# Designed miniproteins, single chains, continued (4), part 35

Each design is a single chain, and the fold is of that chain. pLDDT is the mean over its residues in the fold that is shown.

## One batch from the design tools (miniprotein)

Design m13191
Fold by ESMFold2-Fast:
Structure m13191 (fold): chain A 80 residues (1-80)
Amino acid sequence: ALSAQEQEDLGILQRLLHEAAARYLAGEVSLEEAVELLRERGRAAGLAEELIEQGVAALEAFVAELEANPELVVEPAPLK
């Protein structure tokens, strides 16, 4: 099981990931800008770099899936 701190950190990252994805879907930011925003906010929240990069990978995978199937309404996969 994850520690309480690791679970809290994952919850923060998941929220940031959803915010970045939502902005991308709204056309407010490019994928590059969404990734940068996630990295900046993750670092500001004190998240480990490995955890931030896990979130970046999830965001990139979400966008790739959306580009392959542009009519699908999907959410980024849950972080673990």
Scores: mean pLDDT 76

Design m13192
Fold by ESMFold2-Fast:
Structure m13192 (fold): chain A 85 residues (1-85)
Amino acid sequence: SMEDLLEELKRVAETGSMEEIRKKVEEVIEAMKELSSLDRNKVASQAGAILIEAALKNPHLDIEEVRELVREFIRRVWEEDGKQE
């Protein structure tokens, strides 16, 4: 389920490397393709929060690299949705 995938993202983000986190983010993006636009935006918000919180606790992560990953993740979600102002 999406909830299980977000819990896995949190575990990987808190203890893993950037490479492991990027791989898990790709799995989240793939799963989001099957969601409604509203649910996709909710998941994007939750995943972004998980990544930022993890960056503050995980010594293997550069905060700036995590911020860049979050920006790219949000951009890709918006592109998939086609929802732009």
Scores: mean pLDDT 77

Design m13193
Fold by ESMFold2-Fast:
Structure m13193 (fold): chain A 99 residues (1-99)
Amino acid sequence: MIEEVNKKLEELGEEVRKMDPEKQIAARAALGKVQIEILEKILKVENTPDLQAQLEKARALLKELEANLPSEEQKKFAEEIYKKLKPLAEKALEYWLKE
C-alpha cells in the first residue's frame, strides 16, 4: 500500500529529473504547492516551530519559482503535475497520520 505510493512518487521524481530545465522549474513549482498544502494540514494536527519554518521556506521558494514561469504553457504544465501529485501526497499523508 505505502510501497505503491512511494514507488509512484519515486517514478515522478525520476521523470522530473529527465525533463528540460523549463519543465523542471514548472514541476518544482507544482511540488512546492502540494508540499505547502500538506504542511498546512500537518500543522493543524501537529503545530511545531520546525514545521512552521518549513512552511515559510516552502512558500518563499514557491513564490521564487512562480516568478520564473514566464509562459502559459509552463503554468499549464505545473497545473498538470500538481493534479497528478496531489492525490498521491494526500494518500501518503493519510497513511502517515494513521500511524
Scores: mean pLDDT 73

Design m13194
Fold by ESMFold2-Fast:
Structure m13194 (fold): chain A 55 residues (1-55)
Amino acid sequence: EEKLKEYEELMKKIREAHRRFLARQGRVITKEEEERMDKQFDIFLENLKKKLAEK
């Protein structure tokens, strides 16, 4: 469970880096796209929790 929190922090940093990368490419991130990414991250975290509990 502690590892899950570390992964959350890591993913936040990756997401921020991804936003900067897209901005450098001149791409505009819409509010809809951000919301979709948020939902995908939530799903990923839920799946990760299940995976970590699989042990």
Scores: mean pLDDT 72

Design m13195
Fold by ESMFold2-Fast:
Structure m13195 (fold): chain A 85 residues (1-85)
Amino acid sequence: SEEELKEAEKLAVQELERHAKERGFKIIDISVYETPEGPRVVALTEKDGELHMVSVQLYVKDGQWVIRIDDDYAGEPLADRPLVL
């Protein structure tokens, strides 16, 4: 539903902010894009004078909203995490 989509986007932004904070990234900008899989939240971050991108892909898997974090600094995607709506 539209309400579930808005809640999922909100939780994805919160998760991205938490991930950035835990890794010492300063968030410069956050943008949300529509993709065929679902919304993608993208943050431009700074750490130790270097720019890094952190993004969260939202999609539906087995009827449940799931997030996947992609972190440029880590060099690989983190595992899928289901959302509780």
Scores: mean pLDDT 77

Design m13196
Fold by ESMFold2-Fast:
Structure m13196 (fold): chain A 95 residues (1-95)
Amino acid sequence: MEEIDKLLEELERIVDEMRQILADFKAGKITPEEAEKRMNELVKKAREIFDKITKLLREKGLINDQEVVDRVSAVLDRFTAVVRELLQAIEEAKK
């Protein structure tokens, strides 16, 4: 449980960093190319953390723990939403 909590905290930090990239991009502080580069680095880190969470869920028999599954799904949904918004903003800026 504590290990999963730590990994979820790391994912929330990545979501916050992704939101900051979106904010900086919308404010004209970074280029579309820089935004895409930073987004791709965070997506890579998020995938590694999700893989670790999935492994721990299988190893600890928590795959049917609805509370844990709901927490993981909520973070994944927030991550997916911010990535989608950033991708849309980048494509709109490219015209």
Scores: mean pLDDT 83

Design m13197
Fold by ESMFold2-Fast:
Structure m13197 (fold): chain A 75 residues (1-75)
Amino acid sequence: SEEEKKKEILKKLEEFAKELGLNEEERKAFFEGAQLVLEGKTLEELKEWAEKHKDDPNYPYFVLGARIAKKLLEE
């Protein structure tokens, strides 16, 4: 199912975060970005979210998580 595929992708994202050596706050940003992509947010909605959170020092990890999630979703 779509939910099972989403859980499998989240498990792979957890493995990536561990391999990258992300700390707790970096992991939170990484998974938040990934989750928005997995929820099927549009490019416009993602841009609105990014604008609201661009001052977060962990913003680059949000972008990384979103990019990896998108790649995994396209496999």
Scores: mean pLDDT 79

Design m13198
Fold by ESMFold2-Fast:
Structure m13198 (fold): chain A 102 residues (1-102)
Amino acid sequence: MKKEIEELLKEVEELLKKEKNPLKQKALSTLKEALKTLLENYSLVKDEKVKKKLKKILKELKDLFEEIKNTPDDDYLKQIGLVLRAIGLLLDLERLKEEIEK
């Protein structure tokens, strides 16, 4: 789990450095923040039930990263959708972080 998060974070950071599309940059930047929050959550987790939630979110972040890579630069509406999904996942992780920090 931790290694998978760290590897995905590296891939996102590398792609973000090369990306020229502003909406894809925003989606990747938000995904990077979500992955950092996930990594922090994983290091603090005490409950198996929370670990299952984090594993599910990691899968959703991986799926989102693949969709960002595969979305055409001229598909403006789909790119907006990717940004909104990234924000949603980040907010879910921020809520879980507040629950874990005790």
Scores: mean pLDDT 83

Design m13199
Fold by ESMFold2-Fast:
Structure m13199 (fold): chain A 89 residues (1-89)
Amino acid sequence: MEVRGVVIGNVALIIIRGADREDVVEVARLAREKTDGSVTYDVKGDVGFVTVTGADLELMVELVRFALSRSEGKVTVEVEGNEVRGRSE
């Protein structure tokens, strides 16, 4: 599983690759519990998209780590400015 996130203003955009629909739904559920804003998601093939308003970098990193924890293997996460990339291998 690979996850990319970016925060623009107070909006987090998260792209999840190699996940099923259930993984994306669970990430959206966690986001709804953690944000005072809104959460939307979409799934196209093996790619999930989650948009979270009222999110900061810390919440985005938490959501990326949570998504990666749903797959087996070692999780690695890199943060650069307002962007995050993670993998589970």
Scores: mean pLDDT 83

Design m13200
Fold by ESMFold2-Fast:
Structure m13200 (fold): chain A 57 residues (1-57)
Amino acid sequence: DEVVERIAKELGISREEARAVVEVILSGGRLLLPAEIKAKLSPADLARAGKIVEEAL
């Protein structure tokens, strides 16, 4: 998945962690991000991920 790879590179996280971030964004917050991944990301990182997902849609 191109979007997952882009987020992984931009945020400096693994592809598996990036996939979890994408799923949370697409859920509109209905899914919770695992605490370990949440601890690695700032609000700015999450905003960047959201923009990447929007650009891919």
Scores: mean pLDDT 76

Design m13201
Fold by ESMFold2-Fast:
Structure m13201 (fold): chain A 108 residues (1-108)
Amino acid sequence: MKEELIKLLEEIKKRVDDLIARVRAGTATPEEVIRDLREIVSLLRKALQLAKKDPTVSDEVIEKLREALGLASEALRTAVENPDDRAGLIQLLERIKKVLDEIIKELK
């Protein structure tokens, strides 16, 4: 169960890293950014459900997953409402990455 959650979080982190790189390079269209953020939000919801089903996962990890999901939802809203705010989007994505790193370290 923890191994499945860790694997999913590592996948989400890779998707966030790839999106940051593409946004920084200017190679992602607004439509692609929105699509990728919707997928990240969906995967974070799945991670939160897996964490809640595992009694060995701490409440602190669950709260950090809620924080990551909130940040991803805000990033999605920013991409839809302010598609030219690349700096704000990158800042939110970097914050998601940091929270994911903290969660993965706590689970290992």
Scores: mean pLDDT 87

Design m13202
Fold by ESMFold2-Fast:
Structure m13202 (fold): chain A 78 residues (1-78)
Amino acid sequence: SMKERLVEELKAQVDALRERLKKRGLFNETIEKLLDELYQEAVKAIEKGPKEAYQAFLDGLKRIREEVKKIEEEIKKS
């Protein structure tokens, strides 16, 4: 179904993002929690529609981007 395809695509995108962050040394428990929250909120939003699912995905990405910036700043200070 369309919902099953959206869930599978979402999981693939989250898994790919996790792998990229790990390779860059930008992965920690906070990032993992934010990735899990992004996945869960986007899956819940699929029930409302693809537009809502996409918005939840974008909101989760913003939170991850903010945390990545904090990690990069911390690395520069160390």
Scores: mean pLDDT 85

Design m13203
Fold by ESMFold2-Fast:
Structure m13203 (fold): chain A 86 residues (1-86)
Amino acid sequence: SMPTAEQAELAKEIVKEAAKVAKSVKELAELVIKKLEEKLSGASRDFLINAVRAAEAHALANGWSAKELADMLIGMMENLRAAAAG
């Protein structure tokens, strides 16, 4: 199921923190997924993890930096938050 606005905001903050230390696309995705597993449970966690994995695959296919993946994920979480709040 879709994450709540609060869960989307939490995921966005997790991405921002991971982006400060991650040196690669794979490391950013792994750090974000690990924190989502620690902080969330159930179908909303699985939705967010699947979204991160899809974004990771896209970033790798397009030769993106960790920063470009982080920017995409932040935008994705902002869109999810807006959808849940409306």
Scores: mean pLDDT 88

Design m13204
Fold by ESMFold2-Fast:
Structure m13204 (fold): chain A 92 residues (1-92)
Amino acid sequence: MVGIAASVSTEDAELAKEALEKIKESAEEMGVVFEGRVLKGASEEEVRKATREAAEEVRKRVPGAELYEFSGLKDAGELVGAAQRAAGEIAA
């Protein structure tokens, strides 16, 4: 079983949140647990904390799952790219 934890820090936080919801829905349909956090105007410390919190939520939902972590993604496009890379590794 696989989990993905991601954080995005972007000025277009609402767009990134919409992308996150769609990615989470798609990942869950594939049997992948996805937890993400979207931040606006966040420090590097806040981004790292958000990534850790997302990773802990994945571990709580699926103990012992293989975990892919993506921290400090810059926009919705990077988030989609990260999810696609993780999905490619799962499908192989």
Scores: mean pLDDT 79

Design m13205
Fold by ESMFold2-Fast:
Structure m13205 (fold): chain A 92 residues (1-92)
Amino acid sequence: SEAEELLALLGELLAALEPPARAYEEARAAGDRAGAVAALDEVIAVVEAGLARLRELLSRATDPEVKAALERGIAVAEADIAALRAERERLR
């Protein structure tokens, strides 16, 4: 189902975010600005790839609840990318 495909994608994205998110927290705790920037670059890349996949799913979705969930997910991902890029700029 469309809902199962969306849940599978969200699970993949969560798993992909875990290692760079952990690396970011570890770099921050160590005062490693360069490491924090590198980890944020990886987080941004994962979120951008996820956003592209969410948009692809939305383009072919027919279930109104799945469409609404995808539209909300896309808006959140776009806001997250903007916030992550701002944080990256603060660390440079």
Scores: mean pLDDT 88

Design m13206
Fold by ESMFold2-Fast:
Structure m13206 (fold): chain A 76 residues (1-76)
Amino acid sequence: MSREEAGALLKKRIEEGDSEVANTLREISEALAAGDLDKAKKIGDDGAQKLKEQGRTETAEALTVVTQGMIDDVQG
């Protein structure tokens, strides 16, 4: 899944009322704003794992891709 596809999917899920995805992305952003990249990665990985356990594999993959992209953006 590309970063563009992943971002578009997560945006669509949030617009449809997915508070779990919205809250996870907010927590990742807060961790990154604090400079805690390890915490941001853990929040993203834990969120993706929970989505996979719910059978939401495509949304979980999108969250993993977006999380890594957000971390990459703050590193350079």
Scores: mean pLDDT 86

Design m13207
Fold by ESMFold2-Fast:
Structure m13207 (fold): chain A 71 residues (1-71)
Amino acid sequence: SNLEKAKELIESGDVKNFKELLKILLQMTEEERNELIEYAKKLPDETVRNQAIYLLKLSKEELEKLLKEME
C-alpha cells in the first residue's frame, strides 16, 4: 500500500528515496496522509519527525513544485 511504502521511505532516511516519497504522497488520499502524520509524530528523532510532518502537511501543488525542483 502507499501508506506502508511511505512509512518505509521515511524510516530509511536515504536521500535517493526522497523523490520516491514525494511521488507516493501525491497519490495518497487525505485519510492515508492523516494516518501517516500520526505515524510521523511517533518518530524518535525530533529532526526527522519535524521534517516528515512538514512534508506531509504540504498541499499537492507544493509537493509537485518540490518534486519538479528535485528533478
Scores: mean pLDDT 78

Design m13208
Fold by ESMFold2-Fast:
Formats: sequence, structure tokens, C-alpha cells
Structure m13208 (fold): chain A 78 residues (1-78)
Amino acid sequence: SSKEQQELFIKFRLIAISTEADILIKTNPQIKDEAQKVLDQVNQIKQDIQNGADLSTIQAQLDKVEAELEKLLKKAKS
């Protein structure tokens, strides 16, 4: 993919993760602190992008945060 396409997909992933984590904070009080940590990580990734972190590093960070969010979604259903 072109650099512009990669940057656009990163923006979409950040929005998706933020939206889902925010919903978890509002709907699942038992995991709200863990969901808040996901939002904190998203904000750190946004800062890393502004500071010129390479796209491969950002993609690896997003993969990790998405895995953490998936684990929280499974806990929310338990």
C-alpha cells in the first residue's frame, strides 16, 4: 500500500478502537479501568504519530492494542 493509504487505515483503526473502548467504559463498570488503559494507549499512539514515529512501529502498536481490546470484549461477555 502507498504511504497515504497506510496513514488513512491507521486513522480508521484509531477511531474504531477509541469508539469501542469508550463504549466499554460507559457500559461495563467492572472493566472500565482496563478499557481506560486502552484509550490511554490510543492517545499515546496519536502522540507517537505527531512525533514522527514510523508507520511499521505504529501498526505494531495498533495490533497490540487491538489484541488487548479483543480480550476485554471477551471479559465483558463473561
Scores: mean pLDDT 86

Design m13209
Fold by ESMFold2-Fast:
Structure m13209 (fold): chain A 96 residues (1-96)
Amino acid sequence: DDIEVLSESGEEVSKISIESTPEQSKISSAFGHVIDYQLSELRGNTFGKDISKEKMRKYMEEVPKYEELIKKAEEELKKDPKKGSLKIKEYVKKLI
């Protein structure tokens, strides 16, 4: 991702854009893994979903925004497991 926010403070903004981009990308990927994992867990079945829980928890606790999204996704799944899982998967895909 190329963020054009270097107009404010070149040093700070440059550091934020560089550090934010890779972190956001990794968080988006982790979010996808968490959603996939949560979908399988909530359905009571897992199809080769063997993801590191420690990695997922690290991203969720470090980035509250993703934790909130995951919690909302979990509620959607509990309300409608089939439809919720499909909608959430598409949503997560857009974050990648």
Scores: mean pLDDT 48

Design m13210
Fold by ESMFold2-Fast:
Structure m13210 (fold): chain A 70 residues (1-70)
Amino acid sequence: MIERAIEQARKLIEGLKEKMQTEKKLSDEEIRKELARMAGLDESTSLEEIEEHIEEEIRRLNLEAAEISL
């Protein structure tokens, strides 16, 4: 189910942010740039846009699977 996959992705992103903040002592700006790089996005991409992009990718994959099931 799409909602469950998105929720799981959000929890993974939040855990990754916490890990980078606590273990690497990265600033919010550095965490954002690292997440953008990992997602294959431009370094100027906002954290909100990075999270939205990941959610859209999950939705796209689930929509593709649903179309095959029709």
Scores: mean pLDDT 69

Design m13211
Fold by ESMFold2-Fast:
Structure m13211 (fold): chain A 74 residues (1-74)
Amino acid sequence: MKEELKELLEEAEKLGLITKEEKELMLNALEKGYWTEEEIQRMKEVLEKRIKIEKTGDKKEADALVKEELEKDE
């Protein structure tokens, strides 16, 4: 899980979805154990979806992701 999240963070930074500073902060938090296993899993899922949308340019998938994030904030 941690290794997969590191790869996704690097991919997201390369695609401009996160800054290098945000990537370093997230990697540091991961290495220090600030993230729970559940938080690591959620971040992995979010990054995978964002990377897929960015690579495909699919507006329908982007709209679906926005709805999912908004529902989680309620």
Scores: mean pLDDT 72

Design m13212
Fold by ESMFold2-Fast:
Structure m13212 (fold): chain A 69 residues (1-69)
Amino acid sequence: SMMDKYEEALRYAQEVADKLPPDASRDEISAAATEIVKKGQELGLSLDQIGEILDEFSREVARKRREGR
């Protein structure tokens, strides 16, 4: 289902965020975001759904930066 594909993409974004160091460079974050977009597109998600997943990814990256200080 579309909901299952959304959850798969969200899980992928969380795994990608978990692998990033707390001090990840702009290039590393950009590459990670690009892989998340590609995964969402391959799964057939809408641009709005991919945007929601990128927002969650950005929150997780920000959380790691705060905790890594």
Scores: mean pLDDT 85

Design m13213
Fold by ESMFold2-Fast:
Structure m13213 (fold): chain A 98 residues (1-98)
Amino acid sequence: MTKEDFLASLPGLEKTMEKLGVSEEERKKILEIREGLIANADDPEKNLELMYEYAKLMIPYAVKAGVFETEEEAKKKLEEEYKKAKEYLKKEKEEKEK
């Protein structure tokens, strides 16, 4: 996604966050993470870290939407998926450096 695509999506993103009851501070943090994802599009490790932070912020809203029964379940699943993704990227990097 380009910076132009991101800027064009901002009004829709802001309305979605407002409907979910996201606080002003959390909205600002989400926007900062989105900008970081665009700025680091060519850095898979940095992009993964930013995606993980975004997903953590969305956990309470995913529970409200019925995607998960509890925040603890959602956090545990996210932590496990993040760990697997980090191991995958590390292995890919090691195979390319051999």
Scores: mean pLDDT 71

Design m13214
Fold by ESMFold2-Fast:
Structure m13214 (fold): chain A 79 residues (1-79)
Amino acid sequence: MREESSELSRLMSEGLREVSRALREGDEERARRIVEETSRRLSEFLGHPVEFDVDEYIEGGAEAVERAAELLREQAEAS
């Protein structure tokens, strides 16, 4: 159980790091695509819908997304 949760948080963190990078490069289109793909993969992996508000992440900017990714990574690494 916790192992699956940890890996899931890691995958989500990696996705959000890519979103943050795309936003820093000014590539909002790529950022939107990464959020959508990450959301889809998480939904399939968990067996239930997981929706990220793409606009919320884009509007929050790279710093906000990076902070979220760091928190998820800490959660995945903490055991």
Scores: mean pLDDT 71

Design m13215
Fold by ESMFold2-Fast:
Structure m13215 (fold): chain A 66 residues (1-66)
Amino acid sequence: MSEEEKREIVEKVAKQIEEGSITAEEAIEILRAQGISPFEAAVIMNELGYLDAASKLLQAYGKLNK
């Protein structure tokens, strides 16, 4: 997967989280299926200015990573 493809996927997921179209937990499953770690995705979201989506994703990741 190219860096451009990865950023496009992460941006789409970030928008869906902010719109309430998916939960942060569902976003983690989507990202993992694409081979993208939730932590890496949160960093990309933060770089793109989706601070709320990044925060929600990290909170959900912390609960699921046991």
Scores: mean pLDDT 81

Design m13216
Fold by ESMFold2-Fast:
Structure m13216 (fold): chain A 94 residues (1-94)
Amino acid sequence: GPLRRVEIVSIESDDPEFKEEVKKLAEEIQAEHAGRDMTPEQFVLELMRKLEEKYGKKVEARIEPTENPDEYVVTLKIDDKEVKITLRLVPAAP
């Protein structure tokens, strides 16, 4: 089948510094996997790994499907910090 990639629809957090950091790491992961297939689970595992390396803390993650079959909400938590990321699976750019 055609290659699919993860697209970030939104990033929401009450902590603006944490939101910006998660956004930067997410953009880094997307750049590293440009033109390659990636599942939401693979994206989340890479993001968790990068966050754990940066903060030296355990990251808790939850991936939930939405009413749209290609759209997922990811909740990440480190200590008192929480971020929600809406992901969409889209065809990889040619």
Scores: mean pLDDT 80

Design m13217
Fold by ESMFold2-Fast:
Structure m13217 (fold): chain A 101 residues (1-101)
Amino acid sequence: EFEKKAEEAFEAAREAAKETVKGGETGEKGSGGALAALGGGVGALLGAKSKDPKLAAEGGRSAKRGGEQAKKSSGTEKGKKAGEEAKEKGEEAAEAAEKAA
């Protein structure tokens, strides 16, 4: 179950990163949030694939924080929505991984 949530967190983080690039006008702070979300999503996915719930939970929490930052710094409605989804999916992945540990 947490493996699926980790994959969803990774995909949401990728979408936030894409919207940051395409949305334009987002400065260094916007790209930093998207990169943090993507790094967190990768961590969650790697934790899930290696059956390491602790790593998956830490990755999910990082994706949540990065997604929130991307949402706040986005200049577009699509970017804000993508950031919110990355935040929500990161939180779900962290919660599912912590429950599995």
Scores: mean pLDDT 74

Design m13218
Fold by ESMFold2-Fast:
Structure m13218 (fold): chain A 76 residues (1-76)
Amino acid sequence: SSAELKRRQENQFEMLLGSAETLLRALKVVEPDNLEYLDAMFDKLTETTVKAAEELDPEAAARLREHLERLREEIL
């Protein structure tokens, strides 16, 4: 069903964002004083993830970019 598909997509995005948050927190522990490095790593992670998603669904790719940018703002 449409509702079931939407729920599965939401779960997938939540898992992806959770993984990104875990990675970003780990990087910040290792290099807390190097904000330029953290920004560059997050930019690379965002671009890589978004480009992969664009091959499947351009709308989903735009949504992923928005969520990853918000995560970056909250953690960095």
Scores: mean pLDDT 73

Design m13219
Fold by ESMFold2-Fast:
Structure m13219 (fold): chain A 94 residues (1-94)
Amino acid sequence: SMVEELLKQMEELAKKAEEAKTGEEAKRLFDEAVRLALQLAEAGGSPEQLERAKELVNRAAKAALSKAETSEEAMEIMNKAQETIDYLNEKIKE
């Protein structure tokens, strides 16, 4: 299914973010994982699939944060991760 494929792509992105050599690369991979999480929610992912998407967004965010070179970059990552998690939580409550 589309949702299963999106989750698989998100798992690959989280792993790549963890392996990323630069903060810029890790942030781009995190941004991509966020985009896929939003697509998964729009595609009608189940509560269990949305919880998995939250885990993968948090994993990618942690990788990007660990490699952030500035406080501004770290704040952008934290804010985007929190907004994404909040959105997914609202979808889970439905």
Scores: mean pLDDT 89

Design m13220
Fold by ESMFold2-Fast:
Parts: sequence; C-alpha cells; structure tokens
Structure m13220 (fold): chain A 70 residues (1-70)
Amino acid sequence: MVKATLINLDDKNAVLHVQVTYDSAAERKAGLAQIDAIIADLESQGYRVVSRKEVVEGNTITIRIYFEKK
C-alpha cells in the first residue's frame, strides 16, 4: 500500500510525504516503483526534486521528497 500527501511549505517549496507499507520484498519493490511514478508525474507539473529523505520503520518506508516549484 502506498499513501502520498503533498504539503505546501511556502509559495515555492513543497514536501511529498509518502508511506510504503509492505509484507514482502516483492511488495516493497512494487511500492518503490509507484513512488518513482509519482515523482515523475509531479516533475511533469513543474516540480523539481531538491532532496529526498528515507526512514525505515518495521514494514513501512516513510519517504519525504522536497520539491521546488517555479
């Protein structure tokens, strides 16, 4: 399962908060691929990735991706 929330920090900066919950290595791989697709979609909308932070907690990967918008 993948959950994604876009949070505006200010008029030019945003954070995509993504959580991937998995029960297997295959499910983890599929979830990470969905994150890549979400990033590509946001980049097509004028967002640019400036940094990415990942935290693994049990069966959940929490990724915070910082975007700059023109």
Scores: mean pLDDT 78

Design m13221
Fold by ESMFold2-Fast:
Structure m13221 (fold): chain A 70 residues (1-70)
Amino acid sequence: FEKDIEVAAEITKILKSVPGVKSVEVRIDPRRKTVIVRVEHEPEAEEAVKKAIEEAKKLAESNGYSLEVE
């Protein structure tokens, strides 16, 4: 449980650090070991957000989670 909170918090930090991000929602599905992310961003931030999502995926996978974007 604590690991779920830490992974979600770190992923939120990665995504919120991107200029042009307007909102970030992160939730965990513990049954599927999946982090579910929803990001609203300015069109100009699209490439930076994609890179941040890939970093978030690596972090999730290193902790035994999958990452899905809504």
Scores: mean pLDDT 81

Design m13222
Fold by ESMFold2-Fast:
Structure m13222 (fold): chain A 95 residues (1-95)
Amino acid sequence: MEEAKENLEKAKEYLEKALEHAKKGDIEGALKYLEEAIEHFDLAAKSNKISIDDQIEISTELNLAKTHLKKGDLEGAIESLEKAIELIEEILKKL
């Protein structure tokens, strides 16, 4: 049984892996881990334990990271990934 906190912790772990790959210039690896993070974040959101405002803010940063990676903008991707990680950490402190 997937708990919101467990899925959110996994989303953060995959985002940290995406960030490591982005910092190495590995766009394909960064996208792979970002997609895993989005899947776990979606599962956490479906639990109704995360506010709508937090869901919108995080999903916006995840979509921006994906867009920047697809354009080859590693600096923009890194910034959006770091913001998404920070937002998830703030929610995890409240759970």
Scores: mean pLDDT 85

Design m13223
Fold by ESMFold2-Fast:
Structure m13223 (fold): chain A 77 residues (1-77)
Amino acid sequence: AAEEAKKAAEKGDGLEAGLYAQRAGDRGDWKDAREAGKYAVEAGLKEMEKNAAKGTGAALLGIGSALHAALVAGKPL
């Protein structure tokens, strides 16, 4: 999951990276979900720099996935 999220992020697909983070969280793989969430956030921020309008959505999804990963790990926001 984290490796797949990293590959998706390298392609600039923050949405797909976020999906892998959510799937890892759903399975209870907290560490894997957290790492996947980090890649989703990084991809979203990079996309936002190049295309502010479209990148905003990807960045928000990435942040949301990172927050989900933190919640799955049992850490409050």
Scores: mean pLDDT 64

Design m13224
Fold by ESMFold2-Fast:
Structure m13224 (fold): chain A 63 residues (1-63)
Amino acid sequence: LSDEELREAARKVGKFVKEHYEKNGYIDPEALRKKLEELGLTWVGEPRNLEEAERAIVRSVLA
């Protein structure tokens, strides 16, 4: 993905996470992983959980 596509993908991940949490009261790890794969995103580093993975992705794209 280009820088522009990565930023747009990170925005879509953030929107997905927010809407998913609002509807379900939690974030399903498998649903988040599937969304990341659909958008061509991978997390960076070795996060211990998906909350850390999502933060790492958003921070990396927005940095």
Scores: mean pLDDT 62

Design m13225
Fold by ESMFold2-Fast:
Structure m13225 (fold): chain A 64 residues (1-64)
Amino acid sequence: MKREEIGRLILKYMIAEMSGDEKAAQEYRNKFEELAKKNPELKEYADSMREQADLNIENMKKIL
């Protein structure tokens, strides 16, 4: 399922961001964005997931 692929990429993106691996984070971000571009019906879902992930990353960094 395409949503599962996006979800896994978002999780990898969050882990990379929290680990300070900016190159890996950018690669995973690009991968789920490309997946959303190929599946326009999932674009809103992908955008929402990314925004939520960025907020979660910011909140986690605030705690750390």
Scores: mean pLDDT 77

